Designed miniproteins, single chains, continued (4). Designs and how they scored, part 82

Each design is a single chain, and the fold is of that chain. pLDDT is the mean over its residues in the fold that is shown.

## One batch from the design tools (miniprotein)

Design m14843
Fold by ESMFold2-Fast:
Structure m14843 (fold): chain A 100 residues (1-100)
Amino acid sequence: SEEERREVSELMSSLSENDKELVKSLMAVLTGTYKRVEENGVSEELIEEALKEVREVLETHGASQEQTDAIVEKVRNWLLNNIKPSDLEWVKFIISILNS
């Protein structure tokens, strides 16, 4: 996890201020979502709320419709399959979409 934290920090330091804030905000949404999953399990309501929060963060930071749809679909698939990504996997995915 210390190696993972270092890799996340290095990736974040390469981003613009807007993209850095975007990634941090998305990480906060996922952290809160998976905490709710651990406490209450996965429900359709929880998935809908999480995807709405992800979409609002992306729209607030000026992500394109294509970028927003790609990230929302990835989060939906993770939640539906009860997959919890690492911080590094999540950050790498977001950056790959932002650079596309």
Scores: mean pLDDT 85

Design m14844
Fold by ESMFold2-Fast:
Structure m14844 (fold): chain A 100 residues (1-100)
Amino acid sequence: SAEEKLQEFLEWLKSLLEKTDFSELSMEEIIELLEEIIERLDELAEASEDEKVKHTLLIKKDQLQKLIEAIKNGQLSREEAAKLLKEFIEDLVKELEKIL
């Protein structure tokens, strides 16, 4: 179900926060992780039958796409990108816990 997929995504995000040393991520690893989160958000939005949930997921996807563009345009250091990625995942976990 869409709810089960959201729960699996939430558990994966929590696992990332627990197991990842964000200070040690290369810029390439940060971009790869951002792209993986975007792909998962897109798949979850397409699977969602709840328009409000779908809209929330698409907003979060747009925020990450803008972060990748800022990185590619040289607007963020590795340290700034790692910090923003961690903060984004923490905020996304909080939002998903409210939905589930």
Scores: mean pLDDT 88

Design m14845
Fold by ESMFold2-Fast:
Structure m14845 (fold): chain A 104 residues (1-104)
Amino acid sequence: SISDLPPVLQVVILQLRLVGSLVELELAVKRNWPEEVIEAAKEDFEATIQDIVDLLLKQGKPDAAKKVEELGKKGLELMDKKDIEGAQKVVNEISKVLNEVLES
């Protein structure tokens, strides 16, 4: 699993997974794909948020973990509303938190 990789590589992979979930959502909305594709993108996003929270807790960053958990809930709500721009802003904020962990 990715948890066996160095933290810097885990952060890169998790950031790419968040971006991938939003790309899937954007394409599903723009192309009018089935709701099951949107639900799959939300499930992938939620699983990635949990992996990020677990990584941050393991790195001794509980305040960052709590912030990502709160941002993740907001991101899921925005994805449910098909607010692509709002969800993108949330992912950008999560990426800032992850980059801060790498700089520490």
Scores: mean pLDDT 86

Design m14846
Fold by ESMFold2-Fast:
Structure m14846 (fold): chain A 90 residues (1-90)
Amino acid sequence: SEAKKKLLELAEKAKKELDEEGKKIVEKFKEMLEKAANTPDDQEAIEFGEKELAEIFKELEKLDKKQQENILIVAYVEAGKQAQKRRAAE
């Protein structure tokens, strides 16, 4: 859809505006999503995700509002891409 294309363009712009700390947080979030997706035990995946999200949120609170917004936009799109890949693989 046209709205999906605009959202992806917004995320690409946000990604380019990330500083080094923001890039590290996004990378850690992507690694968390990938590792959780490849964990066969649902409870283990949940516990791992909760632990990693707590650390990610702690680092996120240290950043300015613009970087927080950019990280959230990128994270939202990355989570959506991972969900679409799982749905397509079913």
Scores: mean pLDDT 77

Design m14847
Fold by ESMFold2-Fast:
Structure m14847 (fold): chain A 56 residues (1-56)
Amino acid sequence: MEPSAPTVTGDLPAPELLRLMRLGEEYGITGVRVEDGRITLSGGTEEQRARFLEAV
């Protein structure tokens, strides 16, 4: 059950987008945007966002 699944968008293959979505949910991220090789995160704490980026 995914009551707070993050919104993930970007020019990545579906498996990568799914991985980012699951990882974002694990670390409390509400949004992930990938654009021109850059990752932009929304929600979560600064530490949660840092852990997400380290895990990617």
Scores: mean pLDDT 74

Design m14848
Fold by ESMFold2-Fast:
Structure m14848 (fold): chain A 75 residues (1-75)
Amino acid sequence: SEEDKLIEQFSKNIVDKLSDEETAEFAVRIAESLGIKVDLEKFRAMDPEQQEKFKKELEEEIKKKLLEMRKKIAG
């Protein structure tokens, strides 16, 4: 559905912003608003492979939270 595409795109955009120095804090605040705690300093201390894994895990967690919110609003 178009809603599922929006959730996927939004989740990817937030995770991508975590890798940019200028937008990283904003990405953390958005994740926190969804109940997801992100340790930005710990993320920055990771090697590139660990950062990619963290980003994938964060993307899935954001999608999960957005889908839960959608169900709550629709029900």
Scores: mean pLDDT 81

Design m14849
Fold by ESMFold2-Fast:
Structure m14849 (fold): chain A 56 residues (1-56)
Amino acid sequence: VEDALNALLPHLDLDDDAFKQAVVDILPLTPEQRAAILAAPDQTAVMELVDEYFGP
């Protein structure tokens, strides 16, 4: 799913909480992945988790 990062690029200008909510609403995440994203400290950590889950 190489399109996951491209789907999130327009949302990088949101604040951290709004960005996290956009990520969990847009991407097909497991409950564990959703919890990890919501617990991430910032957008960079969220993007690292997205890359781990959807791209090698």
Scores: mean pLDDT 72

Design m14850
Fold by ESMFold2-Fast:
Structure m14850 (fold): chain A 94 residues (1-94)
Amino acid sequence: KSSELKQISEELIKEVNTALEDIKEEINENANLKEVYERLQNNLDKLEQLIKENASKEEIKTTLIDILGDLKYLADELDNEALKEIYVKYREKL
């Protein structure tokens, strides 16, 4: 159902935003991580807008894949277990 992809997206946005608040200070000390963090935030905002506008499943999935890629990069660079768990959880749902 199309409502399932929207529900998954809303849950992802909430969990990622919560996890990103915990790493915000660490990100500010590294310019490369800050660029990825800002891109991730922009894609989360884009995903929320796409859901509100009833965008196509393809557009929503493409944005989710971009978010997961940046999330994995930050998880690996910071060795952050919470980010790694979010990545695995949502990768399996897509």
Scores: mean pLDDT 84

Design m14851
Fold by ESMFold2-Fast:
Structure m14851 (fold): chain A 67 residues (1-67)
Amino acid sequence: MSAAQRQALVDFLVTEFGLSRAQAQEIADFLDENPDWSEDEKIDYLTRVFGLSREQARAVVDFYRSL
């Protein structure tokens, strides 16, 4: 993921879900470090570790795929 793509993802998470920039950066790091994980594995991790709803986690994964 490029710096511009990371910034877009962080801004999306902060704007759409009210996450702190620190939390949004942790999510961006997770997705950048695990690009080969299935969508279901990413959703499960985001809900379990970051406390996102399944709807929020799906929106995050969908946005990440659009980058």
Scores: mean pLDDT 85

Design m14852
Fold by ESMFold2-Fast:
Structure m14852 (fold): chain A 59 residues (1-59)
Amino acid sequence: MDVVEAAKELVRTAIEMLKAGKWSEGQALGAVGIGLNALYSAGQTDLAEELAKQVEEAL
Protein backbone atom coordinates (compact mmCIF):
# COMPACT_ATOMS: atom_id res chain seq x y z
CA MET A 1 0.00 0.00 0.00
CA ASP A 2 2.65 2.59 1.03
CA VAL A 3 4.71 2.04 -2.14
CA VAL A 4 1.58 2.45 -4.31
CA GLU A 5 0.64 5.67 -2.47
CA ALA A 6 4.20 7.04 -2.86
CA ALA A 7 4.25 6.15 -6.57
CA LYS A 8 0.87 7.85 -7.17
CA GLU A 9 2.04 10.99 -5.36
CA LEU A 10 5.29 11.05 -7.35
CA VAL A 11 3.48 10.85 -10.71
CA ARG A 12 0.86 13.45 -9.70
CA THR A 13 3.54 15.82 -8.40
CA ALA A 14 5.53 15.44 -11.64
CA ILE A 15 2.41 16.27 -13.73
CA GLU A 16 1.65 19.30 -11.52
CA MET A 17 5.24 20.60 -11.68
CA LEU A 18 5.39 20.06 -15.45
CA LYS A 19 2.13 21.99 -15.97
CA ALA A 20 3.37 24.77 -13.67
CA GLY A 21 6.63 25.04 -15.66
CA LYS A 22 8.71 24.38 -12.52
CA TRP A 23 10.28 21.15 -13.81
CA SER A 24 11.71 20.45 -17.25
CA GLU A 25 10.02 17.82 -19.41
CA GLY A 26 13.01 15.51 -18.83
CA GLN A 27 12.83 15.89 -15.04
CA ALA A 28 9.06 15.30 -14.98
CA LEU A 29 9.21 12.27 -17.31
CA GLY A 30 12.04 10.76 -15.25
CA ALA A 31 9.91 10.97 -12.09
CA VAL A 32 6.84 9.67 -13.97
CA GLY A 33 8.84 6.70 -15.28
CA ILE A 34 9.91 5.72 -11.75
CA GLY A 35 6.36 6.07 -10.39
CA LEU A 36 4.64 4.23 -13.24
CA ASN A 37 7.18 1.38 -13.10
CA ALA A 38 6.51 1.00 -9.35
CA LEU A 39 2.72 0.91 -9.99
CA TYR A 40 3.06 -1.71 -12.75
CA SER A 41 5.36 -3.79 -10.52
CA ALA A 42 2.72 -3.62 -7.73
CA GLY A 43 0.01 -4.89 -10.14
CA GLN A 44 -1.78 -1.51 -10.32
CA THR A 45 -2.03 -1.65 -14.12
CA ASP A 46 -5.31 0.28 -14.51
CA LEU A 47 -4.11 3.10 -12.24
CA ALA A 48 -0.76 3.28 -14.04
CA GLU A 49 -2.52 3.50 -17.43
CA GLU A 50 -4.86 6.26 -16.16
CA LEU A 51 -1.91 8.30 -14.85
CA ALA A 52 0.08 7.69 -18.08
CA LYS A 53 -2.86 9.14 -20.04
CA GLN A 54 -2.84 12.23 -17.79
CA VAL A 55 0.90 12.63 -18.48
CA GLU A 56 0.34 12.44 -22.26
CA GLU A 57 -2.44 15.05 -22.00
CA ALA A 58 -0.09 17.35 -19.99
CA LEU A 59 2.54 17.21 -22.76
Scores: mean pLDDT 81

Design m14853
Fold by ESMFold2-Fast:
Structure m14853 (fold): chain A 96 residues (1-96)
Amino acid sequence: KEAEEKVKEGEEYKKKGKLNEALNKYYEALQILKEKGSKEIEKVIEKFYELGLEALKKGDYSLAYLAFKVVVIEGKKFNVKKELIEEAEKKIKELE
């Protein structure tokens, strides 16, 4: 699937420490899944959360904030696991 390929590309960028490129690939995957109304949207939102944690670990607070904001905003729109949204909100509060 095209969206799955974008997620894999994002994971490879993340492994290489290219977190902005990873973010862009996850955005591309999210856009494809939103257009198709796919249940796999939650999996991509989880990838944004993982990316936010990696950015936070590397001291990229701006990227971490952006990634966690996507989890909260898109997670609420697509009714993903409440726990995931709450974890992202907690991380945003820690960055403020």
Scores: mean pLDDT 85

Design m14854
Fold by ESMFold2-Fast:
Structure m14854 (fold): chain A 69 residues (1-69)
Amino acid sequence: KEEERKAVLEEIGETLRIIGDVIDYRLAEKYGREKLPPETQAHLARLEAEGKVEEILAKAAELGIKVKK
């Protein structure tokens, strides 16, 4: 039962991470990145530098979350 719980928690953690990244990206697009907290701006800049934005958006689309570009 512990293995099942661990697997579910890992899936939830990954899903929440993706949702959080998508929300931050969407807020930057809607309100302007400069309006977001400095920590959020730095996080988005890191994701862009790592080329992770497209991967995150693809995973979000798979989860049914749509972000306007």
Scores: mean pLDDT 70

Design m14855
Fold by ESMFold2-Fast:
Structure m14855 (fold): chain A 87 residues (1-87)
Amino acid sequence: SMKDLIEEIKKLLEELKEKLKDNPALSSFLTGLIEWLDRVLEGYVPSEENLQGLIDMLREAAKSLPPEESKKMEEIVKLLEEVLKLH
């Protein structure tokens, strides 16, 4: 379900945030994403353009991360693509 996908994405973002806690800019960005996903779980419906823009941004961010964190970001991207397909 979409809820299960969003909850999995949120879990991965929280794990990634903990690994990147010494990067304040990225940690702040990830916190904002987690809060945005909480709104989605509460019934907010994001636009397709917003979801696609987020996917593209996270793909670019992954290129600048260490291998383990990059892989986790790519997993988040794949789950967001599944959310987009259900949209």
Scores: mean pLDDT 83

Design m14856
Fold by ESMFold2-Fast:
Structure m14856 (fold): chain A 77 residues (1-77)
Amino acid sequence: ALSAEEQENLRRLEDAMTWLLGKELGKEPPRPLEEPDPEEVEEARKVMELMRQGFELAATDEEKAEEIAKEILEIIK
């Protein structure tokens, strides 16, 4: 189970990712979000790029997809 600190970090990351996607897609987020710190935006960009790579690899290279999942988990911690 995720600790309270890990849950809070995940929530902040989700908010930063949602904000960044809204900005890049020109869409309003489903709820009002404050602008994240630049460091949080960079983390969100890294996680989203890793997720994209993981989805592309999941069907063809499961081992590399697992390595990407571990990298995402290290960012969240």
Scores: mean pLDDT 72

Design m14857
Fold by ESMFold2-Fast:
Structure m14857 (fold): chain A 105 residues (1-105)
Amino acid sequence: AMESYRLMEKMIDRLGEAYKIVKEAMSAEERETIERNISLIWIEIRIAIQNNQVPNIKGIDAAVQEALEIIKKARAKMKDQEKREGAEKYIKEVKLLMEEFKKTI
């Protein structure tokens, strides 16, 4: 079953959607950090699939948490209520998907 990998893919999708909304309120360094962390999560997923191994949960969790903190900081700078609400929705979905993912391991 590829259920854990599907949850990780859905989590990355939601993280990317939150990032797209708040990207305008981010510094170049913050954007590079999020893009690096998304890449690190994809690398961990690919390694796990390729080697039929348990994903590096600790590494994935750390990368997700760092990205979420940057996204939350950017969201707080935004004045557009609709964008803030959209970002909050995706932030909450990422957290729920990460908890679901942890239960599959």
Scores: mean pLDDT 84

Design m14858
Fold by ESMFold2-Fast:
Structure m14858 (fold): chain A 74 residues (1-74)
Amino acid sequence: STKEGIIAALEKLRELALKKGKKELAEKIDEVIEQVKKSTDINEAKRLFVQTLDEAVKAGLLTPESPTLKVPKP
């Protein structure tokens, strides 16, 4: 499902943040994962995911063109 795909992508992003020593970003991503798990609105889950990707790009963890961590389509 789209929600499971979002969670999996966020977990990979969290692991990358930890490997690069960005502990605060990793903690923020973990909080977003919990919010996605509790969300019943898929649009809210997608919004949280996109916002997290934007913050990861700004933190230098990702490029804007990283295809592996884009929102999965059903």
Scores: mean pLDDT 74

Design m14859
Fold by ESMFold2-Fast:
Structure m14859 (fold): chain A 96 residues (1-96)
Amino acid sequence: MLEEWIKEAEEKNKELVEKLKVDEALLKEMQELRLEAVKAGVAPAPETVAAVRERVLDELVRKYGIDPALAEALRADPDDDEVQRELIEQVEEYLK
């Protein structure tokens, strides 16, 4: 289903954002992507989803000092659990 496809793409980004506790502005941007696709009655282009993900990761790099190379690797393959785990550990160590 179109709605399930959009939610699945959003949840992959949301899981990262939620674990790293980014602010509501970034979460809202992800929600707007879903809302616009629903209004258009079409699935958003994969490139659009990737752009939103990049904005979230860029903000995390700036806010938490995450290694930009690690964030870039996750942008290329967001389903890579190993890279995502390493990124989360880096944020947790920075916040401690």
Scores: mean pLDDT 57

Design m14860
Fold by ESMFold2-Fast:
Structure m14860 (fold): chain A 56 residues (1-56)
Amino acid sequence: MKEALERLKEAIEKGDVEGVTELALAHPDDPAIGRAARAYFAGDREKALKIVDEAL
């Protein structure tokens, strides 16, 4: 699952909303991906990146 977290970090850094959405839908059972995506969509990009970095 490190590859999915790395892709999510890239999508968040690029502001790729579609990429973040696709990764969250592809990994509904991953709590780190779900939490990071929720933080990102709530407008808290810094928190989203911290969640991904802590899970990597």
Scores: mean pLDDT 78

Design m14861
Fold by ESMFold2-Fast:
Structure m14861 (fold): chain A 120 residues (1-120)
Amino acid sequence: SELEKLLQETKAEIDALLEKLKAAKTPEELEAVTKQIFDVLNELGEKVEEIAEKKNVPFELKAKFMTELAKVREEFLQKVDDIYNKLKEGKLTLEEAKKALEDEVKKTMEEMEKLIKELE
């Protein structure tokens, strides 16, 4: 399906960015890659909305998807902010921050995939 193809392409792009995240040598490099990951996840959400519109998905199902997606996005941003604050305060090493960010990206991608599958 169009949604399955979009998910596959987005997963490949996220995997490539996660390799760049692991290679980051400074907090600034880590932040730059994390921003790129956030932009890719936002673009996935926008493209899913466009596909749902074209397929005439019922309004109630679309509204539920949008509401749950907003929660997933808010949780991701809050977790990313917490990780960066802990890194800035010396409570996490750069390597611990990378691992925490990788885990949050993977969790967010899994939650988004689940929400997208509910539209099919």
Scores: mean pLDDT 88

Design m14862
Fold by ESMFold2-Fast:
Structure m14862 (fold): chain A 89 residues (1-89)
Amino acid sequence: MVAEMEAARAAAREAKAKGDLETALAHLQKYRDLLREMYEQSPSAEILRMLARVYREIAEIYDKLGKHEEAAQYQAEADALEAKARELE
């Protein structure tokens, strides 16, 4: 799991640096899914904050792709994850 998460995160950074926004989005979504699985196995505020960060990055990519409605949805979900993390202090 950790190795897959690190690989997805590294691949997302590389794609973003090359301007390949669609590939960066795919890798960020994979990283999101792995974090969600990790949270289901071991709930923690730290994992929720990591998820919120990934949701914000996904929102930025959607905004750059001109998909502002999807970007707004991911930003709202990131805010909800931060609120949940505060509840789980």
Scores: mean pLDDT 85

Design m14863
Fold by ESMFold2-Fast:
Structure m14863 (fold): chain A 70 residues (1-70)
Amino acid sequence: SMEAKKAAERAAEAGAAALRKGIEGEKGDQSVQETRKAGEEAAETAKTPEEAENMTLKGFVRAAHRAGGK
């Protein structure tokens, strides 16, 4: 659904913003908490549980892999 797609995009952008704060030298406490909050908001904002789970799992895994590689 369109609403689910928009919610996932917003969550991905929020997660990316949280990661950017970490890269800029923000403390891990705030960066980690913001990243977790963005992921949780993605699942809550998404309307369809199936789509939310697929998007959150795949999106989060990819973002984590990118951050873990550094």
Scores: mean pLDDT 58

Design m14864
Fold by ESMFold2-Fast:
Structure m14864 (fold): chain A 95 residues (1-95)
Amino acid sequence: SAEETIERVLAKLDELEEKLKTSSGVEATVLMWATIREIADIILEAFGTDAAAVRAVTEAIKARLRERGNELGVKLVEAAETMVLVDIRAAENAA
């Protein structure tokens, strides 16, 4: 469901925020990229055949993050959305 997907993504970003309190430099960068991939996988699992649904759910997640003042989270979700949409297009072209 969309709400379950939103809550799972928000939980991953909360986990990242806690890890970033004690991480710096290269470690922080690795954690951010890992989080982008995990967010993309969550969205692909739920909506990976529907680009419109992906855009709708990522917009809802970004709205929740903006309300929380999590600007970094918004940027990571934007990166994950781009990755998911590329994967959907690649799958369509392979079919």
Scores: mean pLDDT 86

Design m14865
Fold by ESMFold2-Fast:
Structure m14865 (fold): chain A 71 residues (1-71)
Amino acid sequence: MSQEIQALAQQLQQAAASSPRVSESDREALLKEIENLQYSQDSQAVIAQRLEDFASLVGNEDLKEQARKLA
């Protein structure tokens, strides 16, 4: 996995943990999915697209833009 994807996933986990848009139950599931992406065998483009989707869910436009550039 690229260093950029790993860094973005870590930033997204921090954003999700502190986001008022994500409920407590959804937060646990979301954090687990973001963690699993770091160990995914999917292509970089697929992982980046999923990170963009998660950034949209969290409401972080900067992380969404960063994910889009990696796809």
Scores: mean pLDDT 78

Design m14866
Fold by ESMFold2-Fast:
Structure m14866 (fold): chain A 94 residues (1-94)
Amino acid sequence: SLLEKAKVILPDTEKNKKFQKLMEEALKRAVELYEKGVTFEDIKEMAENGSDEEQIIAGALAIIYAVENGKLTPEQREIILKGIEVIKKKVDEE
């Protein structure tokens, strides 16, 4: 997979391992929510008013929406970047 190939290139640090784990868990949860019919309005609510975990999941959901619709909107990009920033913060707090 592309993810396995990318792991060979990236520095094998404890922070990178924690980042990858949090992203993988968020993507798994995002797929489950997407299949259950979560709306983009729900994603916005999670990103704006949710917990750190919900903001990370909202970022992952925005990635899925962008891929499925073949379009990355400025609003989707903002939600994705916010989720990434929350992951970085959690990795640094541990």
Scores: mean pLDDT 76

Design m14867
Fold by ESMFold2-Fast:
Structure m14867 (fold): chain A 97 residues (1-97)
Amino acid sequence: SPAERALSHLQAAIDAVKAGDADTALKHLREAGRIVSEHADELTPEQIEALRKAVRELGKAVDAADLTPEQKRELSIQITALELLLVGILVDHELRA
């Protein structure tokens, strides 16, 4: 499913951050965001909450990682953008329920 693919990319981003590979983490994070954006109407509230949990875990991994301040800033911007997108989709779903 789109949610499973996005979760897989978020897990790969977490693993890359823990390995100190910001470029790989950014690629996976961007791909997760693309999948979420393209398949927003297909995501259930349960899937959105699972994605939000993974995004929060990624944010914590970035804060703890041995990365440069510039790398952490770029990752944090993309993480914030994806969290806002997920919240927006969840709110739209609740308003249509």
Scores: mean pLDDT 88

Design m14868
Fold by ESMFold2-Fast:
Structure m14868 (fold): chain A 55 residues (1-55)
Amino acid sequence: SEEAAERVLAMARAGRSYAEIAEELNREYGLNEPLTPAQTRRMVEVVEGLAAKKA
């Protein structure tokens, strides 16, 4: 969702590590399989790319 993308971008810009972002998303969304830091890195890259295209 747009809200989830904004949350991920805000955490990355605040200097959160990928492991910390993964933990926060796992806590908030109650995922059956926990996100790994590698998966979270990919998610941050995609969200940052979308934000850059809007600028």
Scores: mean pLDDT 73

Design m14869
Fold by ESMFold2-Fast:
Structure m14869 (fold): chain A 73 residues (1-73)
Amino acid sequence: MSEEEKAKKLIEEARATADALQRADPEVGAWFRQRMEEAEKKYKDIVEKGKAVREALNEALRRWHDRNVAAMA
C-alpha cells in the first residue's frame, strides 16, 4: 500500500473508532471528533492528516482508559 492509501485506511478506521468512543464515552468521543476536524482543516496532504489522526486516536484511547478504567478503580 502507498502512504496515501495507508492514511486513507487509517482515517476510515479512526471514524469507526470515533463512533465506538462516542457510544462508550461521549466526552472522549467529542474530543476525538474535534481533533479529527482540526486535522481536516489544518492539513491538505492526506499523509500529514493521517499522522495527526493517528496521534489523536492514541490520545483518545489513553483518555478513555483513564476515565473509564483507571478512574473506576
Scores: mean pLDDT 77

Design m14870
Fold by ESMFold2-Fast:
Structure m14870 (fold): chain A 79 residues (1-79)
Amino acid sequence: SVFENYSLDMLKNALDDYDLKFELSRSTSISSMKKGDSPKERDSKAEEFITVEETMLEDVEGRQMVKRPTTKMQEELES
């Protein structure tokens, strides 16, 4: 009984104070971890690869590729 009461009281107190703090702490912690992933570098690499591949396809298919996504960068480069 004493131990059960102690656990319940602790849980209630933790929830009361942790509810707001938990949301803020979790948000910042997760954000920090994701930020370290450097998505910027990955995107640059992918875009460069796609551009080169599209250039090859455009030579074969011709103007048809201009209608596809990422063709915007290809058009600017051709300019």
Scores: mean pLDDT 48

Design m14871
Fold by ESMFold2-Fast:
Structure m14871 (fold): chain A 65 residues (1-65)
Amino acid sequence: MRKMAIAMTAIELEAVALGVKAKVTLEDDKIVVEFFDASPEKKEEAKRLAEEIAKRRGIKGLVFK
């Protein structure tokens, strides 16, 4: 449980640092991330960082909208 909360916070902070608006929620033991109001390049970078955070913390439930 705590690993997911830490990963969600890390994903939100990285998105903010990139200037990307992100909605990060926990649904059915999966982290659901939606990025908006940014260029395709910044959204792709935010997605890559989210995937790296999930991988480092052993989280298999990561979904993008």
Scores: mean pLDDT 79

Design m14872
Fold by ESMFold2-Fast:
Structure m14872 (fold): chain A 93 residues (1-93)
Amino acid sequence: EPVHVEVSLSLSEGATVEAAVGLVKAAAEAGQKLTLRLVHEDVEEGRRAGEEAAEKAKKVAEELGYKLEVEFREVEDPRYGLSLEVTFTLSPA
């Protein structure tokens, strides 16, 4: 039975892309389901980084026989104020 892993991270732009793609790849290779939540303090920068991460992560997931759903949402974070939340949901295709 695949283990469902939930991860929440606050990352800079470059680290966000690398970390998101790496975590999706690791989960898919391990046969796991993943929910990854990323938060950026800067909505515009977060959207650019999130879109890049989504494109790269979807390609990796598809190559490993998984589907990746990505949601973008502006949120009021108690620590960061108005922020962008990017949620990646990985499941078997």
Scores: mean pLDDT 74

Design m14873
Fold by ESMFold2-Fast:
Structure m14873 (fold): chain A 92 residues (1-92)
Amino acid sequence: SDKLLEELLEEVLNWLKENKDLRGPELVPKIEEKAEELSKKFPQFSKEKILSLLLYLKYIHPDVEKLTLEEFKKLLKNVPSYEELKKILGLK
């Protein structure tokens, strides 16, 4: 439902704001921790999908502060896999 997507978007945006300075070796463990938390709270979304979203929004999305619900829905459908994003960003 749109309400569940709005709740997930709010949780994601709040996490990004709280972790704005998160970089390098601390990033992957913190993303995995938050994705585990969110996948339990929102079981309709896979942990893999949430991992991909968090990593994409942290590094690639230029305007996360302006992210709309409709843009978030498109990202949920189209975001690359977590492993592909890690390769693109040089995170190993």
Scores: mean pLDDT 80

Design m14874
Fold by ESMFold2-Fast:
Structure m14874 (fold): chain A 96 residues (1-96)
Amino acid sequence: MNPESLTEEEKKALLEKLEEAEKEAEKIKAIDPELGEAIRLQLEGHRALLEGNLERAEELRERYRALAEEINKRLGALPKPISSLEELKAALEKAK
């Protein structure tokens, strides 16, 4: 449960997957601006985790949570915020 240090090679692979996810978020934002913004906050939090900036990642998680509450009232349940590098890796591999 402790976050493990990623190799530079693994970080690069995850950053490339983040860039693809950011492109998907832009497409979603064109359809639903609030949902797109929530996804953007989540991806920015993931980038902060990869950079080792845990304080920024937590701040972005709180902002995502607040926005997700409003979206959940309108659309239904959004996915849980990611809290570890392992969860981030799994989530990015699931995105296609």
Scores: mean pLDDT 70

Design m14875
Fold by ESMFold2-Fast:
Structure m14875 (fold): chain A 90 residues (1-90)
Amino acid sequence: MRISPLERFKETISKPDVSREEALEAALEFARTASSGVFRANIGLLVDSKALDDEEKKILSEVGKGLFGDEMKNRFIEAISKLLGREPVF
């Protein structure tokens, strides 16, 4: 069965032992694969994740502010990729 982008992201982010890298990688795949509306409605799960420190949560809470659609998703891809020390791939 195909797991939806949202279900895959939720499965990873809800793990009690999820690492920072796992959480950020799951969010990158979610940003690449989900529609902009589904992504925006659910990305708060990353910001609330205990896998991230307060500084990373602050950075991500400001990402995409005033943006919508694919531009918003691309800003999240850029920010999350930077936190992982990687080049952004859209």
Scores: mean pLDDT 79

Design m14876
Fold by ESMFold2-Fast:
Structure m14876 (fold): chain A 95 residues (1-95)
Amino acid sequence: DLVEEAARLLSRMVQLGNQYLDGDLSVWPELERLAEQLAELLGDRELVEGILEALKQLYQNKDSPPEVRKEIAKKLGDLLRQLQDRLVALAEELR
């Protein structure tokens, strides 16, 4: 259930993240709220804050060369993968 709840939070954050990157800055407070819920659920605030920071950097570099944007996107992807790995590990620990 915790893994399913976290997966739903992540899915919603991805949707809002795409809207944010498309220029809808009004979604940021909802993204922050979902991130707080995820951070509380995982007990890993640093990882979740890192994801939000990488997303913000992607938006700030919207007009940067493609190679710069790809590097930031890769960092975001790596953090999201770490988040998924952490969720799997926590599901095993919680039993």
Scores: mean pLDDT 81

